# Designs tried in a protein design run: designed miniproteins, single chains. Part 103

Each design is a single chain, and the fold is of that chain. pLDDT is the mean over its residues in the fold that is shown.

## One batch from the design tools (miniprotein)

Design m3574
Fold by ESMFold2-Fast:
Structure m3574 (fold): chain A 108 residues (1-108)
Amino acid sequence: SVKEDIQRLLKSVLEGLETLLKRAQEAGAPEEVIKTIQELIDRVKKALEDGISVDEAQRLLEEIIATLEKIVADLRAQDTPENRALAFDVEVLIAFLEIHLVLLKELS
């Protein structure tokens, strides 16, 4: 049950990150932003393959949220309509991940 709950949460996180990657590519985001999102996708995929504990999943989500918050800051530092739209998409994903983090804490 707990293992299945973690797998479902990580799959939802992966889908959110993959959607964000497509949006970043379509928006012509900086190469470093695209690379960072891809590295987060790779980390979640590995966690799904290996299987991780609740505590490891919590740490992973916290690290992903922190990384996405840095992306928002970087996008807002260069104020363009494209960067504002993408920053909003990243913030929506952060809110979604924060909900999953709360759910993970209930499994601990």
Scores: mean pLDDT 87

Design m3575
Fold by ESMFold2-Fast:
Formats: sequence, C-alpha cells, structure tokens
Structure m3575 (fold): chain A 74 residues (1-74)
Amino acid sequence: SMEEILEKKKEELEKFIEEESKKYNIPKDVQEELIRKAREALETLANTEDLETLEKSVELLKKIIRKEIEKISK
C-alpha cells in the first residue's frame, strides 16, 4: 500500500539524517528536529503525489537535508 511505502521512505530519511549527522557531530536534539521536519514534509508531499514523485521527493529532501547539516556544522 502507499501508506507502507511512505513509512519505508520516512525510515529511509531518518537513517540518512542519522548517518549524515554522525559525520558532522550534530547534537541529538537537532537531529530529532531535522527528522521531524523531514517526516512532515514527506507527509505533505505524499498527500498529492504518486510513487515515482515520492521517490524523487525523498532524493530531493536528502539533498536539502545534507546542505542544512553542512550549514549547521560550520
């Protein structure tokens, strides 16, 4: 189902944020905030988008998150 796919994509984003955050020693509270915002953004996108758009959105969110983490680390 789309709900199961969405949950898997949320888990993928969470793991991505955790791994990127470890590289830059980002505090846990900041990691949790990034995860929360990413999950909310993906939920908003999922309300109107098909599976291919969801996959593209996850990759775009990963790029945005990576840039934000790099910015925080500086």
Scores: mean pLDDT 79

Design m3576
Fold by ESMFold2-Fast:
Structure m3576 (fold): chain A 99 residues (1-99)
Amino acid sequence: SPAAEKLQAFLESILGEKVPDLSKLTIDELIELFEKAREVVQKRLEEARKNNDPAAVKAYQELLDILDAVIETLRKAKKENKPVDEVIDEVYKTILDLS
């Protein structure tokens, strides 16, 4: 889906590495990928604070807030046993609504 391709590009931009086709992943594997992305952003936020870069601090904090909302959306979808394609669409909508 277009949502899966855009989420893949989003994750690759954060991680700096190739990400598998999201439509082939389980919800648990999606949670692991977004938690990995959150860890990368958290480290970038800490470096921005160390470098006294307020614009970067704000940008990375906003990105962390988006990732936290996405992870909660994924965890809720897992409890509700939603199909992965529907979950990918909900995650993409969450990112758009918060961006």
Scores: mean pLDDT 87

Design m3577
Fold by ESMFold2-Fast:
Structure m3577 (fold): chain A 120 residues (1-120)
Amino acid sequence: SPVEKAREILEEAIKELEELGTKIQEKLENEDYEGALKKLEEMIKLLEETAEKLRPLNPEVAKVLEETRKKVEELLKEAKKAYENGDKKSFKKKVIEALKVAREGLIEAYELVKKKELEE
């Protein structure tokens, strides 16, 4: 069913996000800030690709991920500015906030799909 396919897409995206999150945390611990920014850009691509896959199956859920992606992109811009200004503390804070926003957005999308699956 479209609902089952949407659930499977989100389960895979959540798994990929947790793997990216682990790598981002490792980059921050090693003070590899450019590596952390690159992984944030990969996370934005994951959200974009997941939203595109979901759009024909569940436009409402795709919209949640599109809004999540926009918030993560804003946080990435703020992180880049902090990095350019040598503000390592603000950089780390914005990167961690971006991870939290991405995770919360995917979980919200997943819960919306699970509700529809239970109504079938």
Scores: mean pLDDT 89

Design m3578
Fold by ESMFold2-Fast:
Structure m3578 (fold): chain A 95 residues (1-95)
Amino acid sequence: SDEEIEKKLKEQLIFYLAYSVGVGLEKAKEIVEEIVKRIEEKFGISLVKALREHPDETLRIIREVLEENGVPVHYIMLLEGGLRRAIANDFDFSS
């Protein structure tokens, strides 16, 4: 379901930021909450729906939030690549 995909996507984003980027769990949660908030304010829809319906604009919002929080560009590029692959595979995280 979209709800299950949304939850899994948010968890993966939090884990990536906390442990791969190294911002820590609390800061990672704050960043993901800000991403979700800006997407809701822009489109009135969930993160997963925004990535499906408005991929380029949603990825731009994600990049802006990450840049504002000092995430290094190479981590942003890797995450954007991962998200574009997830969109292409309709969020099949089993691959």
Scores: mean pLDDT 86

Design m3579
Fold by ESMFold2-Fast:
Structure m3579 (fold): chain A 70 residues (1-70)
Amino acid sequence: SSMLQRILQALQQLQQLDKNQDWDGILQIGEQFPEVRPYALLIIREKRPELSDEEVEQAEREWRRLLERL
């Protein structure tokens, strides 16, 4: 339950930062909450196309694994 609460809190923070276009904040949340880091990287990918395809694919795989555990 504590893990789920932590993930949901981090996701709510990411949603608010995305609305505010706070890309540095999104990166910071990804660093503070490793469980949602793959999702944070996917959000910023659309604004930072310089991210490698391998990094994006790895982030997508880790994010799917996280969702399967929720």
Scores: mean pLDDT 74

Design m3580
Fold by ESMFold2-Fast:
Structure m3580 (fold): chain A 55 residues (1-55)
Amino acid sequence: KEKPLSEDEVNEIMKEFFEENKDIKDIEEFHKKGYEWLKEKGYDNLIESFERGEE
C-alpha cells in the first residue's frame, strides 16, 4: 500500500517473518532479525509495532 500499513497488514508481515525464522529459538535473536528485516524492507514505522507485538 502507498499509505502507512494497517495493523492487519503488520500482522501478515509478522506472520511471514515468523514462518521464515521459525528456527530461531532465542527471543533476542528473533528481535534483532525482525528489526533488521523491517528496516531492510523499508518498514521503519513497523519497528515499534514489532517490538510491542513480540513482547
Scores: mean pLDDT 65

Design m3581
Fold by ESMFold2-Fast:
Structure m3581 (fold): chain A 61 residues (1-61)
Amino acid sequence: MSRAERVIAELDRLRAEGVPLDEILLRGHEMIAGIEDPAEAGRVSAYLDALAAEMLAEAAA
């Protein structure tokens, strides 16, 4: 399992435990700083962008 996959799995676990989306986004950005591979960092960044878009869509409803 790649580092990006591990980070995404951890963020999904926090979301399932009821951690607010803004906290998950903050933690995700902090975790990116620990990723040495730019491609893996980009995968996590794309996940966070998608999560933020979901949050905005839910808020607009």
Scores: mean pLDDT 80

Design m3582
Fold by ESMFold2-Fast:
Structure m3582 (fold): chain A 100 residues (1-100)
Amino acid sequence: SLLDELEREVKAFINYAYEALALIKANAPQSQIDALIARAREHAERAVRLASQVASEEEVERLRELFEKVIAAVKAGDEATLQAQIAELGRLVREMVERL
């Protein structure tokens, strides 16, 4: 279903975000970090396109903002902020899915 695809894209985004944070903590080459962030962005863009078919414009914009906050937390190496923003992202997606 569309909702299953949305949840899968969000899960993929979260997985790449954590992998990118792990590389940052390991002082991995910037090219490897950038590649994982690019993959996370691809999944975020797919999630936004899927959400646009079923959610309000305000919810889609909140989803977009949460993806950007997660990426900013990854780039800052801020695991606590990353976990908090991912929890909020999961809450928004659950609210979208439960309403439909």
Scores: mean pLDDT 89

Design m3583
Fold by ESMFold2-Fast:
Structure m3583 (fold): chain A 87 residues (1-87)
Amino acid sequence: SSMEEKVKEIKEEVEKKIKEMKEELLRLSQTQSQEELDKAADEKEREILGFLLRKMHEEKLSQEAIDEVLKFFAEEWNKALKEVKES
């Protein structure tokens, strides 16, 4: 597959993982303190970044593709955290 197709597939998986994490953080926000919520968010961020690093290596992404995926992750992650805090 093309590099563009690989990037698209990785972005779709990132969106799915962030959505699942957002749903979990929203559930936790009903019962947990802000400190516990921040800790859970940090742990989930590390898990998704670990997935991304493995996938980047496996798919042999170019530096440009790596930068695009990481930027996408950062933007989607920050948006999800904002939505959790505003709920």
Scores: mean pLDDT 85

Design m3584
Fold by ESMFold2-Fast:
Structure m3584 (fold): chain A 65 residues (1-65)
Amino acid sequence: ELGTEVNAAHLPEHPDLPSSRPEETIITDSVVGRRYHKEDLLAPVELFITEDGRFLGPRSYLESV
């Protein structure tokens, strides 16, 4: 469904970087053939978010273009 521009500028998950999109990091591990959730794993996940609060993932982690 169509939404407003709320997610365009300021992301609700942007107030604190470690709170932003922890699921996406866990989902990437699911490519191994299984899905994990933050509660399923006892390991802290680290996310790299841009200035506007967008999770880039591999690029942000490597600081590459």
Scores: mean pLDDT 41

Design m3585
Fold by ESMFold2-Fast:
Structure m3585 (fold): chain A 100 residues (1-100)
Amino acid sequence: MQKEIATKILMILDEIEIRVGPYIKDEEKRKRFEEKIEELKELVKELERKGAEPKKLEELYKLFKKKLEEIQELIKKKSLTFEKVEELLEELKEELKKVL
């Protein structure tokens, strides 16, 4: 269960990277985005290594899924900005740190 949930969260981060990356035309901003995704992946791997309460992992998975849905809606509406992406990824980082 714990390993499966961590894997699902990593898959959501991969989906965000695949969907958002092509919209970032500035090379420096794209690099920062890729570095932030990698940082989040490392935090998820650390969470899997240390172990977390199953309820907290389920809450994180639901949050990550919700943020992916927000990104998909912003892409559909052609309203996704780099600043909004940074905001959403920072929120995910803070929630991961609270569980670690």
Scores: mean pLDDT 83

Design m3586
Fold by ESMFold2-Fast:
Formats: structure tokens, sequence, C-alpha cells
Structure m3586 (fold): chain A 90 residues (1-90)
């Protein structure tokens, strides 16, 4: 189902975001580059999840709204981490 596909994408986004955060905390230039890559991947999966949950929410009269909100939160956190990692590499 669309909800199940979105849940899988959200789980992948959360996994990559957590891995990217751990790399960012290590702080070496190599770790920061890997953190940027992980955050970018998390952003892509979170964006996919948000799109799928948005579609499901429209079809179900907003019943998937909590999942959409969660995907949007992960997307924001991934975007912020990506920007911070890129700044640290400047």
Amino acid sequence: STIQQGQTALQLAQHYLEAARRLFEKGSPEDLRLAAGGASTAQDFASTAASLFSDASRQQGGSAQSLLDQAQQVLREATELLERAKKALE
C-alpha cells in the first residue's frame, strides 16, 4: 500500500539521518563529508515518504496526517544537518 511504502521510506530516512548525526559528531573532514552524504540520502527518503503520505492523506481525508507530519520533521532535520555539514566543510 501507499502507506506501507511511505513507512519503509520513513524508516530508511530515520536510519540514514541517525548515521549521519553520528558522523557529524565525530567532526573530521572525512566524517563531515560522509555526514553530508548520509543527510542528503535521508532528505531524499524523507521527501519520498512525505509525498506518499501526502497522497494517502488526500485520499483518506487527512487520516495519514500524523505520518506526513513525522516525515516532514525528518525532512527538516536532514536538511538542517546537511546545511551544517556543508558549512563545517567551508
Scores: mean pLDDT 88

Design m3587
Fold by ESMFold2-Fast:
Structure m3587 (fold): chain A 61 residues (1-61)
Amino acid sequence: DAKEKAVEAGIKGAEAGKDLESATENGQKAAVGLLARNEATAEGASAGGKAGYELAKQKYG
């Protein structure tokens, strides 16, 4: 659940981006935000950032 929430947040953040850089940054910030609030594990936040980056690459890269 915590990992899934971080992955979903990362993907949703990346979808809000306008280019590869902003999409990657938005995905990373969304996933790390959950970790900062103790709503995700470090592994979950890492997976969320990676998922957001992969989506950003598919959409803009």
Scores: mean pLDDT 71

Design m3588
Fold by ESMFold2-Fast:
Structure m3588 (fold): chain A 113 residues (1-113)
Amino acid sequence: SQMEELQARIEEAEQGLKEMGEQVEGMRDLAEVAKEDPEYYKKIEELLQEAEELVKQAQELVDQAKRLLEAGPQYAAEAQELLDRANELLEQAKRKFSEAAKLGGIAYATITE
């Protein structure tokens, strides 16, 4: 059903957001080692902060979609639109992590699937 599909999408989005949060923390630990170059460290930290803000915005949309589905199936279409926007923000966050990983000398594959 549409409700079951949307519940699955919420679970997938929550897992993706959790994984991105863990990647931010891991990359911050690596960026701390690079802090001897202030310009290099600053660029990585700015990208990580941008990615973290995008993750937080996506989390808010997922939480709102979850509340709408709890309110009833009549909100399924609105919940789907919020999940679509959350996914777009998560993809943007992945791009910021990829750029930070490239600067940090971390293989892109260790940040994404």
Scores: mean pLDDT 81

Design m3589
Fold by ESMFold2-Fast:
Structure m3589 (fold): chain A 68 residues (1-68)
Amino acid sequence: MNGYEVVVSPDGDRLRVTVRNTETGEEATLLLDLDGNVLSIEGKASEEQLQLGQEFARRVSRLSGPPP
């Protein structure tokens, strides 16, 4: 439940999010659109990893636009 590492990489009009469980060493890569919808998943991901990846992707996507 604790110890996740999240890396977000822009990929054109999509976001690639890698979520690693630091306790088990398991890693999953999620491909999301700019609205935070999951398009595909590679590797093994728990529901908690998926939720973390989506939340982080939504946060980061807001930083790619001009400030209000």
Scores: mean pLDDT 70

Design m3590
Fold by ESMFold2-Fast:
Structure m3590 (fold): chain A 100 residues (1-100)
Amino acid sequence: MTPEQLLAEAELALRNAKELLEELREMKEKGELPSVEEAVGLVLRAMGEEIQGELLIEQAKKNKSLTEEQKEEIIKLGKEAAEAGKEAKELALELLRKSK
């Protein structure tokens, strides 16, 4: 994987995590309750986004082909993605509890 590809993946991961977080926040504000099956899917999706952010941080730290500037940017994006994924997971778990 090239440095440019890894950066693009980090940017995509952050976008996906933020989009999911915004979707869950809107659902909560509107008082919309998903089905139990849908809520479980949202929890799993949010967990995946958190894990992806963490994996991007590890990949950046281990990749010897990255400049220090590229490494710092990917770590920053990965941290933001993991944090957004964690918050999305907490919201999805709240929705799952209410749907039961």
Scores: mean pLDDT 86

Design m3591
Fold by ESMFold2-Fast:
Structure m3591 (fold): chain A 72 residues (1-72)
Amino acid sequence: MEMLEAIARKVKELLEAAGIVGIDEEEARKIAELLIKEGLRTVEEVEANPDRVVQAAIQVLGEKFFDRIKPA
């Protein structure tokens, strides 16, 4: 559980930095679980692959992902 929590926090930080806001704790955990399943099992691996984090968020949230993009 410790690694899931750490990755979920990093997912929220990376998505917020990319302009994707309003990700709740449950959504962040689901994205983290998907990343772990895909082989990204450490915070360092997640940080090295921000594109995969965005792709996982799209997969978890679907069309709702685009509703979370900060307006220009």
Scores: mean pLDDT 80

Design m3592
Fold by ESMFold2-Fast:
Structure m3592 (fold): chain A 69 residues (1-69)
Amino acid sequence: LDGEAAGRAAAEAARAGDSVAAGRYGKLANQTPEGARAAGRILAEEAGVPEGGGHGADRGGTRLLSLAG
């Protein structure tokens, strides 16, 4: 199993909110440079450590007094 696959699995588990699976795959990915890079790239694209799509919306600057709700 290549580290890149482990890195992607870790990022996918983190996005799904499965912290146990994310930790397990993350340890495996960190044992290889390509695994760590793949996981880091996916998580970076979602602004760090995403726990769901809802957190992505917060990154867009939702903290403004706006007419729209």
Scores: mean pLDDT 58

Design m3593
Fold by ESMFold2-Fast:
Structure m3593 (fold): chain A 66 residues (1-66)
Amino acid sequence: ELTPEQQEKLREKEQELKKKYEEEQKKNGNNLEFHKKLVEEGYKFVAEVLGISVEELYLRAKGLLD
C-alpha cells in the first residue's frame, strides 16, 4: 500500500494540522470555518501524496469508492 516515505509525510502533516487545530481552539474556541479549512488542506495533501484526485479521495472517504 503506502511507501514508508508516504507514511512519514502523512504522519507529519497530520501532526501539523492537529497542532493548528489545538492552537486555534485555545485562542478562539470552536471555529468551524477554520476546522473546515484544515480538513480541506488535509484532503488535498493526502490526495497529492497518494497521486489521486481530491474527488477520488472524497468518494473513498464516503465509502462510495475503494
Scores: mean pLDDT 75

Design m3594
Fold by ESMFold2-Fast:
Structure m3594 (fold): chain A 104 residues (1-104)
Amino acid sequence: DVTWEQIRQAIENFFSVAVQLGLISEEEKPKLIEVALKLAEELKKEGYSLDEIYTLSLELLRKMAELAKDDPEKQRVVELILEVLEQLGLLSEEQRQELLSLLK
């Protein structure tokens, strides 16, 4: 039973990792969290459960990329999520490039 509070905390922790990896500044973090929460709300509207959003599967990453394609702020969030996942060894370079192609 994943809650919206747990989704928010997971997003905050994720972008803290992005700062530690040197991918973003601490000053960028609040805006990225806001946009990521908006993407999570859109995924919920598309029929995904909070548990599915929390799990962040490859299929969910494809859907996030599709939802972000017409919005530069959402594109930035998805690009950063994919970069962090690749840096952590959770996503291959090949998978990242495939997902980035969905952003156009």
Scores: mean pLDDT 85

Design m3595
Fold by ESMFold2-Fast:
Structure m3595 (fold): chain A 80 residues (1-80)
Amino acid sequence: SNARKAAEALRAGDLRTAAVHLTGEAIRLIGEMLDAELAGEPVPEEVRRRLELVQQAIRALQAGDLEAALAALEEAAELE
């Protein structure tokens, strides 16, 4: 999973690789939300929560809070 790979990259201090996997996960989740909306279906709760956690991880990285970013990514990985 992208969230798990991003967490592993953060633990290794590889912010660039973490950003790549975070971007991939965000694009994937946005795609799942758009697919649900186009089908006239409610967005699954797990998809909304995972996107919220990915957005929290991105904001934490922008603030330099690596611990908060890692916690959000680990929680996102558990929701799969």
Scores: mean pLDDT 84

Design m3596
Fold by ESMFold2-Fast:
Structure m3596 (fold): chain A 95 residues (1-95)
Amino acid sequence: MTLEDIKRLLRERLEELRADPSASPSLIEEVELLLESIEEGERNPDEEFAEEVLEELKEKGLWSPDLEAAIEQLGRTATARAVRRLRERREELAA
């Protein structure tokens, strides 16, 4: 699954949430912020923010397996980048 696939799934879900009058405005705002963060910082998605959005979606009964997989993949990618940056910094300091 590509980053563009994740963005598409989030946009589709956001449109569904906006069309649902029972949807929480705070949940809509969090999904919008996640999408904006992905678009602005394809290099640095927020893993904790992605997990919080996933938890809110589960609590509101708006969860789907595809959306969970997409958010989880995004979080894992952010963690891998952070670990790589820390490793490179340690190597620089050790030299």
Scores: mean pLDDT 59

Design m3597
Fold by ESMFold2-Fast:
Structure m3597 (fold): chain A 58 residues (1-58)
Amino acid sequence: SHMEKEIEDAAKRGKKAAENGLALLEEQGRTYTPDERERILKLAEENAKKWAEEQAKK
């Protein structure tokens, strides 16, 4: 359905925004392990998905 697509698109946007944010912080001298990166990206994706699901119910 179109709602499912919107939720998936929101999750993808959230993950991409987090990837871009991490890249900027790494340019500024921050260092992340692969496990830390994966956890941050997964959390961003899950949070964006949950937020979009709650919006879709209104």
Scores: mean pLDDT 82

Design m3598
Fold by ESMFold2-Fast:
Structure m3598 (fold): chain A 67 residues (1-67)
Amino acid sequence: SSGLAGSLREHAARLAEVQKEIDRAQEKLKEDPETGQKELESAQKRYQEVLDGLARDLAFHAAQLAA
């Protein structure tokens, strides 16, 4: 593992992927508001899950540095 820097790069890549899903869902809202809203809510939930995972990973590495 490339440690903290590697974890940050992986989370950044996942956030970028989910941001693309959010962007697609926003475009879908223009064509099919019902489907677009569902896709947007799903993508926003996934975005929050990635942020929560990043926060846990940062806390873990902070604890390792403090030991």
Scores: mean pLDDT 82

Design m3599
Fold by ESMFold2-Fast:
Order: sequence, then structure tokens, then C-alpha cells
Structure m3599 (fold): chain A 68 residues (1-68)
Amino acid sequence: MSEAEKYLEEVKKILEKMKEGEITPEEAKQKVAELDREFEEKKIKLTSEQFEELVELAEEINKLVRES
């Protein structure tokens, strides 16, 4: 599995846990911020499809955070 695929998988898990109520919006924000730092540090390359998926995941997380 590529580093990009691992990153997307971790973001998906955060979104899933938020939807299930396992983590708070504040905890999800913190986890996403940590993943973003790792992503920037490693200069991970995304395909156009992976980038689109990331945008969709980020939008869903931000929506849930704003609704809380």
C-alpha cells in the first residue's frame, strides 16, 4: 500500500469514527491535523483520483465539525 493510500485510509477511519460517535469533532480535528503534518513532511504524491477522494473526505469531516 502506498503512503497516499495509507493517508486516505486513516482519514476514512477518522470520518467513520465521527459518524459512529466514537470520537468527538475536536478529537477528529486534532487527528486530521496530525495526519496533515505527516503528509506535508513526507511530501506524499497523490494521483488525481486520490486527490479527489481526499477533497470529498475533508469536506465531509469539515461538515460534521461545523454541525457540532
Scores: mean pLDDT 76

Design m3600
Fold by ESMFold2-Fast:
Structure m3600 (fold): chain A 61 residues (1-61)
Amino acid sequence: SEVEKLRERLEAADSVDEAKALAVQFINEMLKNDPSPTISDLILEAQRVAGEIIARKAAEE
């Protein structure tokens, strides 16, 4: 899934700032490629997953 791809990319990030930048880029690319109403649910899920990973990485710093 797109959320799994996002998780993989964020886990590979070396810093919180990099993870945040990657999350923004990924979400913007999803919106650009599929602006349908159903994408909004995927965006909310992606934001939730990104927030969890970013919070964990921030706690590790």
Scores: mean pLDDT 76

Design m3601
Fold by ESMFold2-Fast:
Structure m3601 (fold): chain A 72 residues (1-72)
Amino acid sequence: MEREILVAMARIQAAVIERYGGSSEDFVEAGERLRAIDPENVEPLEVLAERAEEAGHEEAAKRLRELVEEAK
């Protein structure tokens, strides 16, 4: 359940950032905060990277994917 909650939090944070016109930094900060809770769980970071890319924040998506690789 812990991993499922963190993935749900990632989806909610992405939706909030998108709705309120957040920046690439907002996506990266959300990912870093979620990674701090469970550093080995890459799923929240992958969700944020996908949503950042869809929103046109390519630099944030790249940084989030780098954090996924660092966690492996």
Scores: mean pLDDT 78

Design m3602
Fold by ESMFold2-Fast:
Structure m3602 (fold): chain A 74 residues (1-74)
Amino acid sequence: KKEKIESLKKEKETLENQRAQDLADIDAMTAELVARVSPEVAKRIQAEADAYRASLTAQTDANLKKIDEEIEKL
């Protein structure tokens, strides 16, 4: 029971760290692209980046919720 809870907490930590890294990478790439293009193209790139960040956050939150539910059952 205790070992399983520790394993699930480790998995949750890994997912949170991966999301943080992915979001940082998206922000860095978006900033670099926006600096090199016209304002019209920059707005399009920002909108696409915003949509991708929202999608990634929603997917990670769903996975984290499943882990939290599993921990609560133990």
Scores: mean pLDDT 83

Design m3603
Fold by ESMFold2-Fast:
Structure m3603 (fold): chain A 69 residues (1-69)
Amino acid sequence: GAAAQAAEARAGEISDANLKRVHELRKKLDDLVAGKLKPEELSPQERQAVATLAEFEGRDDLAAKLRAA
């Protein structure tokens, strides 16, 4: 059906955007670990997202710094 095909196309666009966003968050986390980026250089929303990713990867100290900034 046309509605199902439209939903699948939209899901594809959302998936591509989400993949790009996850890649950007991973790069920012790696840059923070390497000392190339400071927590205060991130927006509050980006800090929360990267902090959650850091906690998931066992980087609790970095996550705490991100939440405090």
Scores: mean pLDDT 73

Design m3604
Fold by ESMFold2-Fast:
Structure m3604 (fold): chain A 99 residues (1-99)
Amino acid sequence: SALAERLRAIEARAAAARTDEEEMEVAVEFMELVIEVAKELNVPEEVLKLLEEALERMKKAKTLEEMQEILEELADKLVKEYPEELKKILEALRKLRES
């Protein structure tokens, strides 16, 4: 699967990252993959909008700390308002990793 190959490439780059900038670039690529997975799962438009807004904020972040704050805010909102959709996304990512 093309998504499984992309996930493996992202995880390899994450393991090789040596600078904050490299870690931030990998985090952006991972979020782009999460959005594609969410689209294939036909999650509600509200969930896709939250993920896409988080991605745009991550692309504008200048530090790992800013990026972490964006991700923590996104995770908190998804856990509170869309727990079942979050569970589906996480299960799909787990299956891709096992492929």
Scores: mean pLDDT 88

Design m3605
Fold by ESMFold2-Fast:
Structure m3605 (fold): chain A 97 residues (1-97)
Amino acid sequence: KPSPLAIEAETLIALGLIYLHLAKEEFKRAQESDDVEEQKKHLENAIKDYEKAISLFEEAIRLAREAGDEQTLRDAEHYLKEAKENLKKVKDELESL
């Protein structure tokens, strides 16, 4: 039933969620560190992982729209918004160091 484009979009969402999780773990490590150099390293890693997640979710949105898969489109849009909000938070924390 799902088109090849819908399956590809779902796969990109799954990969994006892995990077979203990695970014959250890096941000948590930054918050748990009392060393400024370690905090900066973890925040920079979190930024990189969030940027990768955003790229994957944006491609998933494109493919979901082409497939007419409204559920996958909504999921990708939801995770894209979350990733962008979290990226802004991480960048603000890095600038405050």
Scores: mean pLDDT 90

Design m3606
Fold by ESMFold2-Fast:
Structure m3606 (fold): chain A 94 residues (1-94)
Amino acid sequence: SLSDHILAAIKQGLEELKEILSSNEFSEEEKLQATERLVEETKKALPYLTPEQQKEVVELLEKLIEELKKLGKEELKPSIEKLEELVEWLKSQL
């Protein structure tokens, strides 16, 4: 279904973002820009997802946030805050 394709794209985007944020090859600004892009794409995709798929996206984001916090990198705080804001917004839509 279209919703399954969109969910798969979000999951791939989250894995790619995790690689960018965990890498030493990108600046704090580039990491934040990548995070903001994922946030915008996820918000635009929300109307095409089922409630069950929306809950799965929330769970995946919460897992990513916990993994990023464990890295203990100060440079990731702005990106983590944007992801936490996205989780809060998504929960408000459920």
Scores: mean pLDDT 89

Design m3607
Fold by ESMFold2-Fast:
Structure m3607 (fold): chain A 74 residues (1-74)
Amino acid sequence: GLSVEVELPGGAKATVSADDPASPWRVGEAVAAAGGNFATGAAGGHEAVKLLQQGDVEGAREAVLNAGRAGVAE
């Protein structure tokens, strides 16, 4: 299946796959490791999985990156 890897502020990396139901949790953990909000990261990961399932790799990348930025900013 499709996957995307995004580098967050501070160098933490988040990987999302259309075939991995744990991807939202992984994004949440990556955002938390960067000092951000886990729930914000996990929400972005859910959106990214849906976009990857639709074949939108670029949209999925933006969803993860935006969740990382928002989670770390708060």
Scores: mean pLDDT 78

Design m3608
Fold by ESMFold2-Fast:
Structure m3608 (fold): chain A 95 residues (1-95)
Amino acid sequence: DERLEELLEKLKTLAINNPEEAKKLIELFKKTIDALKNKTNEELLKLDEEIQDLIMLALELIHPNENKTILELTDKDKEEMIKLLEEFINVIKEA
């Protein structure tokens, strides 16, 4: 996936050039993972815009062009998003 590869490269570049911003991004990813594990779809819509935007980005990467909404998330979608966000954290930490 070219879009995913470009995003991973941007995350590596950010970790090298701006480690303080990268740390903030890791905290956002961790908060989003915790929310996906512990909250209903309705509760996810009550969270900060940054978390919602990140969920929508992850959803688009997993299900491109399906136009799925947060309310349509399955347990399988959440598991795949959690794995994707964990990959993003690891990419930043390994840079």
Scores: mean pLDDT 84

